# Designs tried in a protein design run: designed miniproteins, single chains, continued (4). Part 81

Each design is a single chain, and the fold is of that chain. pLDDT is the mean over its residues in the fold that is shown.

## One batch from the design tools (miniprotein)

Design m14996
Fold by ESMFold2-Fast:
Structure m14996 (fold): chain A 87 residues (1-87)
Amino acid sequence: SLAEIKRLILRAFSALSAGDVATAVAHLEEARALAERIPSTTPEDLARLDAVIARVRATPAPSAEERAALAQEIAGVVRSIEERQRA
């Protein structure tokens, strides 16, 4: 569900702000798997989620600006999925 995806994303960014990249990645991977099961999710949405996960994996200590940009991008993906589900 979208509620579960939103909870996992919130937990992922909480872990990332605490410096726990491994836990952040695990939560984002679970969110990605749940998003794949939503009919309104597009291949573009999944590609954007995969890109966020890849950047989190590649950046052990992201800056506050980098974390904000990642959070904004993933929020945009969730919004797109939600809007298409409501259409």
Scores: mean pLDDT 83

Design m14997
Fold by ESMFold2-Fast:
Order: sequence, then C-alpha cells, then structure tokens
Structure m14997 (fold): chain A 57 residues (1-57)
Amino acid sequence: MKEDVEKAIASAKKYYDEVTKLGEELAKNPEFADEAQKLIDTAKERYDKAVEKAKKI
C-alpha cells in the first residue's frame, strides 16, 4: 500500500513535468496559449490532490 502510494505520487509528478513541457511548446503558438495554460493547471491540480490524499493514508 505505501509502495503503491509512492509510485502514484512519482507517476503524478512525471505526468505534471511532461504536461508542463508540452504546455510550454503549445504556448509558443498564441492560438493555443489559453488551452496550454488550462492543461498545465489541470495537471497541477491532479498532482496536488494526489499528494494530499497520500498524506491522509
């Protein structure tokens, strides 16, 4: 259980890092700047919730 929680947090962080890189590439095109920001915000919210839930387990 603790091992699965650590893997979930690591996976969420990796996802957040990858989405941030993708969002930065998308933000180079003004057409996608708003969508890129929403993508990054969603990934951060997911990561924050994963960490918060893990601390309560």
Scores: mean pLDDT 76

Design m14998
Fold by ESMFold2-Fast:
Structure m14998 (fold): chain A 61 residues (1-61)
Amino acid sequence: EDIEQAIADGRKTAEELRSKAKEYEEKWKQANGDPEYERKAAIYFTAAGIVEAGIDFLESL
């Protein structure tokens, strides 16, 4: 197990979470601003941000 591999895996996960967030954001627009899709988009954007913060911490080691 290598810190560089963990960072690479985390970057991929963050990209996937952002992609999911954008998918829900698009659904929010199509559903005339349905708060449920806005909430789901926010959750995935937040999760991506948490993963990125963790990666930044690992890069500091």
Scores: mean pLDDT 82

Design m14999
Fold by ESMFold2-Fast:
Structure m14999 (fold): chain A 67 residues (1-67)
Amino acid sequence: SLTLDQLAAASQAIADAGQEYKDKTPEEVRAAVEARLAALGLRVTSLSVHEINGKLVPIARVEPAAA
């Protein structure tokens, strides 16, 4: 399971990517989220980008990188 610190960092990274890339394509948002989560030592198990009222909303499932 993710630690609380990892969960908080992941949530912040996803929020920052979404806010930073409001006018970007879903592929650009996906790449940004993946890069930010990888920098935190997290493995993305599922990632989707939804468009809601003209805004891109990334939804990711993550786990710690396997030891």
Scores: mean pLDDT 71

Design m15000
Fold by ESMFold2-Fast:
Order: C-alpha cells, then structure tokens, then sequence
Structure m15000 (fold): chain A 79 residues (1-79)
C-alpha cells in the first residue's frame, strides 16, 4: 500500500531527526529509544513490502531493522 509506505517514510524521517538530536545532546538513552522505534518502523515497512510481493525490499528493511536494534544496544551501553 503506497499510502501506508509514505506514512512510514515520514515516521522514519521524524525518528531519524529525533535520534540525531539525542546524539547531538549526548543523550545516549534517548538515542537508543529512537533507534528502537526506528527498528519497529523498518519491520513494519518490511511487512508491507512482503505483502506486496517485493521480497528484496522486505529483506532490505529487515536488515535496516537489525542494524537499528544493534545501534540501540550499543548506545544503551554508553548511557
């Protein structure tokens, strides 16, 4: 669904900006929380692409979700 994808793209952009702000402020816990939310948004994007039959894009977003979760864990260790 193109409309749902556009909404998730907007949410992802907002979360990326939020994560960047937390990093700039030295708020590692806040940044970690933002990356956890990014991971969930990427997982939802992957689900939508899988439903549409776009397996390659679904795999791409699953990889982004994994990377976001790893970043969240690393940032939590800094906090």
Amino acid sequence: NEEEIKRLEEEIRRLEEEAGRHINDGDWRGAAESFDRLARAYEEMARLYEEMGDTEKAEHYRELARQARELSERLRRLA
Scores: mean pLDDT 87

Design m15001
Fold by ESMFold2-Fast:
Structure m15001 (fold): chain A 66 residues (1-66)
Amino acid sequence: IEELKKKIEELIEKAKEAAEKGDVETVRKLTQEAERVLSELVTAGMDLAEVVKLGEEVGKVLREAE
């Protein structure tokens, strides 16, 4: 869980950086990877409220890049 959580945090940070640079393609790729990691976190037994918060953050980054 901790390793997966760190992975998604890194993906979100990189996606934010790409969004600030206008690299929409990289943002889409990174947010797709983050969504995959979210699925793995659910399977690993992470608290659902925390997973939802992370998912909303991923969605916001993608929306802002558009």
Scores: mean pLDDT 75

Design m15002
Fold by ESMFold2-Fast:
Structure m15002 (fold): chain A 61 residues (1-61)
Amino acid sequence: MSEAEKLALEIAEEDLKNTPDNVEELKKLLKSLEATVEMFPENEKLKKILEELKERLKSLE
């Protein structure tokens, strides 16, 4: 895993943990995470974080 990929994963995990249960903020995070997954499409941990965020959004809508 590259240093950029490790940093992206750490940021994604921290953002998911620290973002409140607010639909607008979670939608902004979703767009950022989708872009990050497109940059690192083989990273299963990033894909898992994206799925968890999508499930969290569905529970609020």
Scores: mean pLDDT 80

Design m15003
Fold by ESMFold2-Fast:
Structure m15003 (fold): chain A 60 residues (1-60)
Amino acid sequence: EKSLVEILREIASIEGVGEEAAKAIKKVLDEYGFDVEKVVEALRELGVSEEVIEEVRKTL
């Protein structure tokens, strides 16, 4: 089982995510807990591509 720090590090390393998207994901996790749907919604709001969102979902 991966820690939140490890998950965030892996997400930040995904090509196309960048630090801005990683920060938004951390905020969602801090506010709503480990909610994959909220994470995906936040990434879509930032304009992250569906291909990158799918890679993030696989990491979670």
Scores: mean pLDDT 73

Design m15004
Fold by ESMFold2-Fast:
Structure m15004 (fold): chain A 77 residues (1-77)
Amino acid sequence: MDDDIQRAEKLVDEAQRAVDQGNYEEALRLASEALKYALNAVKQGTGKNLLRAIGLALRAIGLSFEAALKLGLSQGG
């Protein structure tokens, strides 16, 4: 569970960096992977770890939505 949280944090940070760099396809991939780890942590979570895992899942969803929206607005050239 703690390792899932740490992996999700790293992937969320990498996805945010990819968004900031305009690499929306990579950001979507990383955010989707982060969501999988965050959801695993939510399923196993208790107390503060559960809240942290939920926060990471919400951030991953937000980043996935933003990346997908930006990709949908630009037809890759």
Scores: mean pLDDT 80

Design m15005
Fold by ESMFold2-Fast:
Structure m15005 (fold): chain A 61 residues (1-61)
Amino acid sequence: MVGALYRAVRDFEARTPEELSFRRGDLLRVTRVVDADWLEAESLGDGRRGRVPRSAVEPVG
């Protein structure tokens, strides 16, 4: 759900400047659904934005 909080279930390392790196346990706000496999999200810790794989995050609540 767009605008919902998600938590990283594993570490992810960005391969392009458009992707967002994060660690397991990081909190992310989903800003847009790109497709079935990718979301756009904002890191709550530092405000960085980028694409994250849907498989690496889960909804909180």
Scores: mean pLDDT 81

Design m15006
Fold by ESMFold2-Fast:
Structure m15006 (fold): chain A 60 residues (1-60)
Amino acid sequence: MVGEYFRAKEDYEAKTPEELSLKKGEVVEVLEIVDEEHVLVRNLETGEEGIVPKSVLEKL
């Protein structure tokens, strides 16, 4: 999972300052596994980094 590319399968709005908002269809790189349900990602279009739930991501 770390170093792999995923796509946002739905829009996600950040709930904390540490989280990243995503639009459906945006591609992210997984940088770190935070816990069983959350990953640290980088948005490839904006270069922004933040935590998102694994449930909003789908494998390319």
Scores: mean pLDDT 83

Design m15007
Fold by ESMFold2-Fast:
Structure m15007 (fold): chain A 78 residues (1-78)
Amino acid sequence: EPLLTEEEARRINAFLDAMERETGVPVERRVRPGDPLSEAHRIVVRHAQKVMDATSDEEFDRAIRAANEAVARVKAEL
């Protein structure tokens, strides 16, 4: 199956880190280069579901915006 590249892992972790900072909901595990794409997907979906359950729609929208900005910053570094 597809494995994460260093760039993909960095972007996903930037997303997860920003979500954790904005909401206070802890990330159980961050992704690493070489992780299966299926495992990375599971980590992201699980965290997003926990955040949705713990926050209001407005808080979730703000967290998603901050996470997207963090991902964009990582992309700009490449």
Scores: mean pLDDT 82

Design m15008
Fold by ESMFold2-Fast:
Structure m15008 (fold): chain A 75 residues (1-75)
Amino acid sequence: SLAARLAAARARAKALAARARELGLLTEEEEAAAKAHADALAAAIASLPEAEAEALLDKLEAVLAAEEAQLEALE
């Protein structure tokens, strides 16, 4: 479902922020800000018509996959 995809994308974004913090790329404050941004972005996408939310989720999922690959390369 769209809601399940959105929840998964939000969780992935927060996991990325936590991993970046563990790698020394973010401060504790920056991690908290990134996680708050993920929550705000998820709420904004959830407020859109389903077709627009789905299109943005497709783009967000692609960005998250690219960011996950970049962080993996830094370890």
Scores: mean pLDDT 86

Design m15009
Fold by ESMFold2-Fast:
Structure m15009 (fold): chain A 63 residues (1-63)
Amino acid sequence: MKKIERIVYPAAFDASAEGLARAEQAAENARKKYPGSKVVLTRVATAAGKADAIYLSLEKEVE
């Protein structure tokens, strides 16, 4: 049986144009660093009328 571990980048990005650009750059850096892992960008709605937040995570297979 294989397990999937998720590594979440420590920084969250906002869903503004600048935040989206930075999230994409972080995703490309993650793909270069871990080319065998799945890189996922997740957009999360924040509360109280704040802009959405974008989180980057890596999924890798482990024992």
Scores: mean pLDDT 68

Design m15010
Fold by ESMFold2-Fast:
Structure m15010 (fold): chain A 61 residues (1-61)
Amino acid sequence: SMSTEELNELVEEAEKLPPEEQEALQERLGAVYRAAGGVMDRATFDRIGEVIRERIEEARA
């Protein structure tokens, strides 16, 4: 499972992405929150981290 420290590092990396990539990430994160009904459980927290990491990898590929 993802730690708060790992998530913070991913957020910092995502903030360095171009605005277009940041916008796409925000849209994806919004979808994750809606699917979870706005509940921040461990599974949702881990999923948020996965989405951020995946987007960073896609943008740098």
Scores: mean pLDDT 78

Design m15011
Fold by ESMFold2-Fast:
Structure m15011 (fold): chain A 69 residues (1-69)
Amino acid sequence: SEELERDIRLAMARIARAVAKIAYKRKPSEKLKKAIELLEQAIKALEAGDVETAEKLFKEAMELIKEEL
């Protein structure tokens, strides 16, 4: 269901944000800071029911995180 998909996406975004925040505390970077901001925007979009915007923001955040690995 769309509701279940949204709830799973919300959980994933919150976990990603938590991980990014932990990474930022250990090794601050502009990419991690931007990824955290994008994840916070993705969470707000999901809470507003805008799954398409949230998916785009989440993908951009994950690309930034991947570059720091």
Scores: mean pLDDT 86

Design m15012
Fold by ESMFold2-Fast:
Structure m15012 (fold): chain A 68 residues (1-68)
Amino acid sequence: SEAEEYLNKGKELLKQGKIDEAIEWYRKAIELDPDNAEAYENLGIAYIQAGKLGEAVKWFKKALELRA
């Protein structure tokens, strides 16, 4: 799916250290599939790597809500 393609693009960019670009692609994946808990988890991980712990917590909470 397009959402899976966007999620994979984000993962690849994050591996390259392109954190801000990875965040953009994860956000695009969420726009296409707002119920995908994995996309919110990956967004949280990217924000940890960016040093933005407050943002990371927000997205991890969203992922937990979707898995509950």
Scores: mean pLDDT 86

Design m15014
Fold by ESMFold2-Fast:
Structure m15014 (fold): chain A 114 residues (1-114)
Amino acid sequence: MEKLKEGQKAYRDGNYEEAVKLFEEAIKEGNPEAAILAARAYMDLGDYEKAVEYAEKAIQIDPNNVEAYTLLAEAYLKLGDYEKAIEWAKRALQVDPNNPRAKELYEKAKEKLK
C-alpha cells in the first residue's frame, strides 16, 4: 500500500523513473494494480518493450482489465508491430466493445498497414 501511494505521487510529479521502481516494489508486495501503473509509466518513459511486459502481467492478474489491452496495442503501435497492435486492440474491443481508445488504436494500426 505505501509503495503504491508513493509510486502514484512520483507519477503525478512526472518522476517516471522513480514511479516504475516504486510500482515494481508494490507488485512484489502483492498489489496487482501496480502492474498497469508501471505499464503507463514505461509508456511515458518511451520504454515500449517494458510497457508490453507490465501490461501482459496486468492481463495475467486481471483478464478483464481493458486498459492493459489498449496499452499493449499502443506499445506495439509505437514499436512498429502493426499486426500485434491490431490484435490487442481487437481483444480490448472484445472486453469493452465501445471503448473509444481501442477503436482509435485499431483504426490507426490499420492505416499503417496500407
Scores: mean pLDDT 87

Design m15015
Fold by ESMFold2-Fast:
Structure m15015 (fold): chain A 61 residues (1-61)
Amino acid sequence: PSEEELDDEVQYALGLIQVAIALKYGDYETAAKIAEEFADKMTNPELREQLRKLAEEIKKK
């Protein structure tokens, strides 16, 4: 994989960890915002869509 692909995968993982921490503390607003911000950083459209879907699911709570 290219450096760009590795960066996307690393950013995706870091985003998920930060979202999980916010959710653990019941901070749904921050969790959704983190998911959206990391989605905007993704160059991979599949990873971007996954984070956007996660943000939408969090907002429904």
Scores: mean pLDDT 79

Design m15016
Fold by ESMFold2-Fast:
Parts: structure tokens; sequence; C-alpha cells
Structure m15016 (fold): chain A 98 residues (1-98)
């Protein structure tokens, strides 16, 4: 059950990243929101933080700076006590905000 939800979170996160790279920001938001749902159900804080990071980038690229900041803050709050996850969040945001 947790492993299945984790796999779905990883699949939707990957789709969200690809949608962002293609400039399909609405698809990126939809896929990131699905990744958040499955990451929450799996209890995987790393995937949850990464999914919020992608959601923040998607809103930033759509010009919604307030939502972008809100989701970046959520990602950092989730990752704050996990150095490896925090580094992944920072790297992913930097790569996608290019």
Amino acid sequence: KKEENKKKAEEYLQKAVESLREGNFDEAIENAEKAIKYAEESGDKRLLALAYTVLGVAYYKKGDREKANEYFQKALEIAKDDRETLIEVERLARELLK
C-alpha cells in the first residue's frame, strides 16, 4: 500500500518535472498536485518536499509569485530537518527556475 503510493508519487513527480521543462505549466501543476496526494498517503517526506518544490516553480513561471512562495515555504518546512532532502529541494528549484 505505501510502496504503491510512493511509486505513484514518483511517477507524477517525474511527469510534473517533464511538463515544466516543456513549458506546460498547467499540466505541471496537475501532476505535482497528484504527486503531493500520493506522497502524503505514502508518508514520504522527501517526495512531498520535491512535489511542493515543482508546484512552486510552476506557479512562479505562471507569474503567481504569492502561490510560488507559499509552496516553496512548504517544501523547505518539510525538508528542514533532512539535509539530503533540503539539498535536493534547493537543486531542483535552481534547475527548474532557469
Scores: mean pLDDT 88

Design m15017
Fold by ESMFold2-Fast:
Structure m15017 (fold): chain A 68 residues (1-68)
Amino acid sequence: SARAELIARLRRLLSATSLDEIIAGVERLVAEYPEFSELTQLLELFRKLTDLEKAKELIELLIRRLEA
């Protein structure tokens, strides 16, 4: 399913080593999975972040929401 594929891709994004890599990854996911408005909301939150670990925490929270 699209949701399961998105979860797998978000999990891979947790291996990113920079905030820029995470932002670029989420921008690609917004384009590929436009039905998930949560991705657009996540990207908007990232515009105010300077902390890689906080960005990863937000991705983990989204994964938990999608798995529920």
Scores: mean pLDDT 84

Design m15018
Fold by ESMFold2-Fast:
Structure m15018 (fold): chain A 75 residues (1-75)
Amino acid sequence: SRVTRLRFTGPLGADTARALYALAQALVPGTRLLSEVVEGRLGDVELEVTQDISPEALAAIRAAAEAAGARLEVS
């Protein structure tokens, strides 16, 4: 099965990074943290998903990232 990566970048503090990871894990059990780099107000967080992501779950994760001022890249 194809692995999906979720990458959050931009104005992203440690508490927001943890909240986005917790949301992703709640909506898609088995979401794994690959990397977390947070320096002051700039973050780069990469998650690995080995399960199918529903359009609703992806939309919720994207909305949460955008509300925090972060960008979500899906690959």
Scores: mean pLDDT 81

Design m15019
Fold by ESMFold2-Fast:
Structure m15019 (fold): chain A 90 residues (1-90)
Amino acid sequence: IREDVRALAEKLRESGLTYDQLVELAREVAEKVPGVTPEAAFGILATVYASARLGADDDTIYENVKALAEAFGLTDEQIRAMLRAALELL
């Protein structure tokens, strides 16, 4: 998970995604991962994207992602699958 968060943060920093593109990415990620809503996917991806753009360290991004995922009732397997799906779509 931590390595996946770092890899995704790097790609998102380079991508320059618009809000609409981020919403579409979250929707596609949710379609690929059972039990993940588009809202949960958007929350996680937006947190990684915003934190990466603001220059937050990897540990801070990881802790924030874990806290938000727990609030959405997501398992470690679902978090890992979401991050991997986003990386494949970028």
Scores: mean pLDDT 80

Design m15020
Fold by ESMFold2-Fast:
Formats: sequence, C-alpha cells, structure tokens
Structure m15020 (fold): chain A 80 residues (1-80)
Amino acid sequence: DKEIKKKIEELEEELKKAKSNKEKAEIYYELGLLYKLLGKLDEAIEYFEKALEYDPNHEKAKENLKNLLIATGKEEEAEK
C-alpha cells in the first residue's frame, strides 16, 4: 500500500525530531500499527516493543504486542 509506506516515512522523520520518551513511544506505536497493516508482523512486534521501552504503561502497545505474539506463536514473550 503506497499510502501506508508514505505514512511510515513521515513517522520515521517525526521520530528523528521527537524530544520526549512519550513522543517516541507514540511514534513507535504508530509504526507498529502500520507494519501490522502491511502484514510485516515481526517488524510490528519490534516497534511495539520499542514503544513499551519508552513508555512501559502504553496500554494499546501492550495489547497489540500480546495479540501479535499469540498470533505468531511467541506466546511466552507476551508475558515477559
């Protein structure tokens, strides 16, 4: 999807400008969602993990990470 790839590029540029852990967590979370939409599930997992590295209380990133780890057969990693 051309539109999703454009949004990824825009978010990667915003990530370079992000000044706070909260901003970085939100950008990584959005990248995770876009990679999930592209079917790149391993990359989506990595981005949700990075979102939680910057904001361990990011509920939506936790939920998406858990669901993807279950879907990819990595259930033990979901509990970390």
Scores: mean pLDDT 81

Design m15021
Fold by ESMFold2-Fast:
Structure m15021 (fold): chain A 110 residues (1-110)
Amino acid sequence: GSPGEPSLEHEQKVLHAAEELYKLEPSPAKEALVHNNRGAVLKKQDRLDEAVEEYKKAIELKPDFAEAHNNLGAALKLQNRLDEAVEEYKKAIELKPDFAEAHYNLGLVL
């Protein structure tokens, strides 16, 4: 993982908060957030195929979700799927040009 990447415990707490928010006020954007945060937990558990599928579900629900594109790129990089990771990081930057983490991650795979 990248320096400063959150712990598994932190990712689990963030996922729980998103799930509770979705229960209180359901929406496609909140459902996308649940899938994105579930992907982050799975990635920390080295369950990379499942993490990729969860990030893809987040993107299907919210195609402009720059953070989900960046996270998908990171999971693809860990699977050594470097060309696909580059495409996802570029999409994250296209959606959010000032996304420092996506620029940093893209630099690591070029």
Scores: mean pLDDT 89

Design m15022
Fold by ESMFold2-Fast:
Structure m15022 (fold): chain A 95 residues (1-95)
Amino acid sequence: MKVKSKEEFEEFLKEAKEKGDEKTVELLEGIELGMERIKLGVAIAEGDYEEAEALLERIIAREKELGLIDEAEAAEIRERYRKIIEEVEKRKKEA
């Protein structure tokens, strides 16, 4: 029932990392990234491609902050999702 701010969630995740609570860190990282990927999928499905690009950049920035990917892998992820968005937009125009 209580809504936590994004900043409060980020601070909680940071504290868990500093304490070496790997289980809490992995669970929170998984939940956050999963939720953001769901939002990205919804934006693509709704044809909100500007929102989809913004969500993609947010996901990439977060994965880099968490040490899950580097700059080279981030560039590859951007290219892959751009192709997905272009294909979905093309199909929506044909349908």
Scores: mean pLDDT 73

Design m15023
Fold by ESMFold2-Fast:
Structure m15023 (fold): chain A 102 residues (1-102)
Amino acid sequence: SLLEEARRLLEEARRLLREARRLIREARRAIDAGDLARARALLARADRLLAEADRLLREARRLLEEAGAPEDLRRELLELEIELGVLQLELAVLRLVLRKLE
């Protein structure tokens, strides 16, 4: 069903966002340790995961709108979209920091 597909997409997006958050935290630690090459590599990996999460969340939104989704799923989608936005901002800030350290 459309709702079952949307639930699977939301769960996959949540997993990708969790991994991206971990990579961003590791990148921040790498910056603090002066390992700028490691920080760049971690942020590049996080960027790819955030792009995939964005794609999955857009597809989930489309399916939920078509299905007339229950409030719990709409709320979950909104929470994940907010988390994606926060992580995208964090990534952009850390990339700016890296450029200023060189």
Scores: mean pLDDT 91

Design m15024
Fold by ESMFold2-Fast:
Structure m15024 (fold): chain A 97 residues (1-97)
Amino acid sequence: MRFKGERPLTPEQRQRAMELLDRARKLIEEASKLIDDAKQGKVDPETAKKKVNELIEEAERLVDEARRLASGDYFLETQVALLEMEVAVLKKEVESL
């Protein structure tokens, strides 16, 4: 069974997962912006790579925690999967800098 025990996901668990996902989205947006700035020559690529990797690592940590809390909730699991895909795209873009 996907649920722990017989009770559904608690409101507190859902809210915490949503907060973690919101924080991860902000970090992903910041990383994407920094990659764009580096490609435009506004930021040193080496400095941008270091900062983006730090933001990606933090976002992955938040998404992993949210995934554990979101287990069995279709909406939250979908949001987790979307953010995991965005992180994978950012990792490939950082390698191209």
Scores: mean pLDDT 82

Design m15025
Fold by ESMFold2-Fast:
Structure m15025 (fold): chain A 64 residues (1-64)
Amino acid sequence: SIDALRAELQAQTAARLAQLDAKIQEELNKPVVSEDKIKALEDQKAELQRATERALAALEARAG
């Protein structure tokens, strides 16, 4: 089912985004904060969101 694949993909993306947010918070709590590491994690979040949007669009195309 395309709907089941979509739901699973969205759930996996949400879980991964939560893990990245936790890593950003961990870095912010360090005595010396690395802006470069935070930027890299933020870029990973943006890339993950774009990749998920493309994957969802591909699933839609296969359904229609």
Scores: mean pLDDT 86

Design m15026
Fold by ESMFold2-Fast:
Structure m15026 (fold): chain A 67 residues (1-67)
Amino acid sequence: GEEEIQRLLEKAEELRKEAEELKKKAEELKEKGDEEKAKELLFEAEELEGIADLLRAVAKLLAKKLK
């Protein structure tokens, strides 16, 4: 029920935070001139954000069904 929705939202928040950390590292690498590694981390961050968005969408759908 509601606890399952909360677990999905918590997991989505964890992945969002991980993505933010990767973006931070990518910015640092870009400033150091390692543009290829920075691009790699940015791609990884986008993947994690996509998964987090999907988990949030599933949580919203479940919440709607529970009314």
Scores: mean pLDDT 84

Design m15027
Fold by ESMFold2-Fast:
Structure m15027 (fold): chain A 68 residues (1-68)
Amino acid sequence: KIEEAEELVERAVEAWKQGNYDEAIELLEQALKLYKEALEEETDPQKKQEIEQNIIAVESLIETVKKK
């Protein structure tokens, strides 16, 4: 699930570079949902911290794209 979320973020960045802002936002929102689900199911404190940092990064990217 974490690897799937990471792939969605990479695809979103590629869509953003191509000017497909709506697609980028949808992919980032899907990644955010997967990261939040992974965080709720994760028991390893180190992995939880990494997921939390990824959530913050994805939220920042969504806001950046939306300001278009």
Scores: mean pLDDT 80

Design m15030
Fold by ESMFold2-Fast:
Structure m15030 (fold): chain A 67 residues (1-67)
Amino acid sequence: ADELVAKGEAALAAGDYEKAIAYAEQALALDPRNARAWRVLAMAYGGLGDDARAAEAVARAAAAESA
């Protein structure tokens, strides 16, 4: 899971938001409470201009961090 999150973070840094989403989704399939993976999804959707999905992912990241 951590390796997939790191790949997602690298994809975000490269501006490859679709790849970042794919890696974050794979990480969440292994650990659905991975707050870092939800954060990657939030940033990727924000980069694509999908504010609604970005806001949803931010809320899920916050919930995962508080658990």
Scores: mean pLDDT 81

Design m15031
Fold by ESMFold2-Fast:
Structure m15031 (fold): chain A 70 residues (1-70)
Amino acid sequence: DEKLRKLREEMLRTIGEILSLIGEIFELELKLKKETDEEKKKKLEEEIKELEEKLEELKKKLDELDEELE
């Protein structure tokens, strides 16, 4: 079933992107905890927020792909 194979490949790619993004967010959160400069803290918080928004988009895509497998 070619359609099912392609959906699984897209799900795996999406999962990989989600995991990479979670890793980036985690690293930025660690930097934020160690940062003492208020201006740099704000920049890190903004970057984390942007990545969290991308993560929510990818999670939604994964849910949509999962529904297509049913």
Scores: mean pLDDT 83

Design m15032
Fold by ESMFold2-Fast:
Structure m15032 (fold): chain A 69 residues (1-69)
Amino acid sequence: SEKERKGAIYIAAAGIAVVAADWALEQNDLETARRYVEIAKELIKKAEELGYKVPQSVLDALKRVEERL
């Protein structure tokens, strides 16, 4: 369905944003890292609003990045 497809896209995009935030942290670019964390959170929220189940791996990865900010 369109809802499932949109949810999958939001989660894939959120995963990419988490990877980008982690890379920014490795470069000690805290401003860019915080920006990508916020992008990931908004994308996760959009997926959840569609009733899409967010993979625990994405949530765990986001939490690990946030704990370093």
Scores: mean pLDDT 88

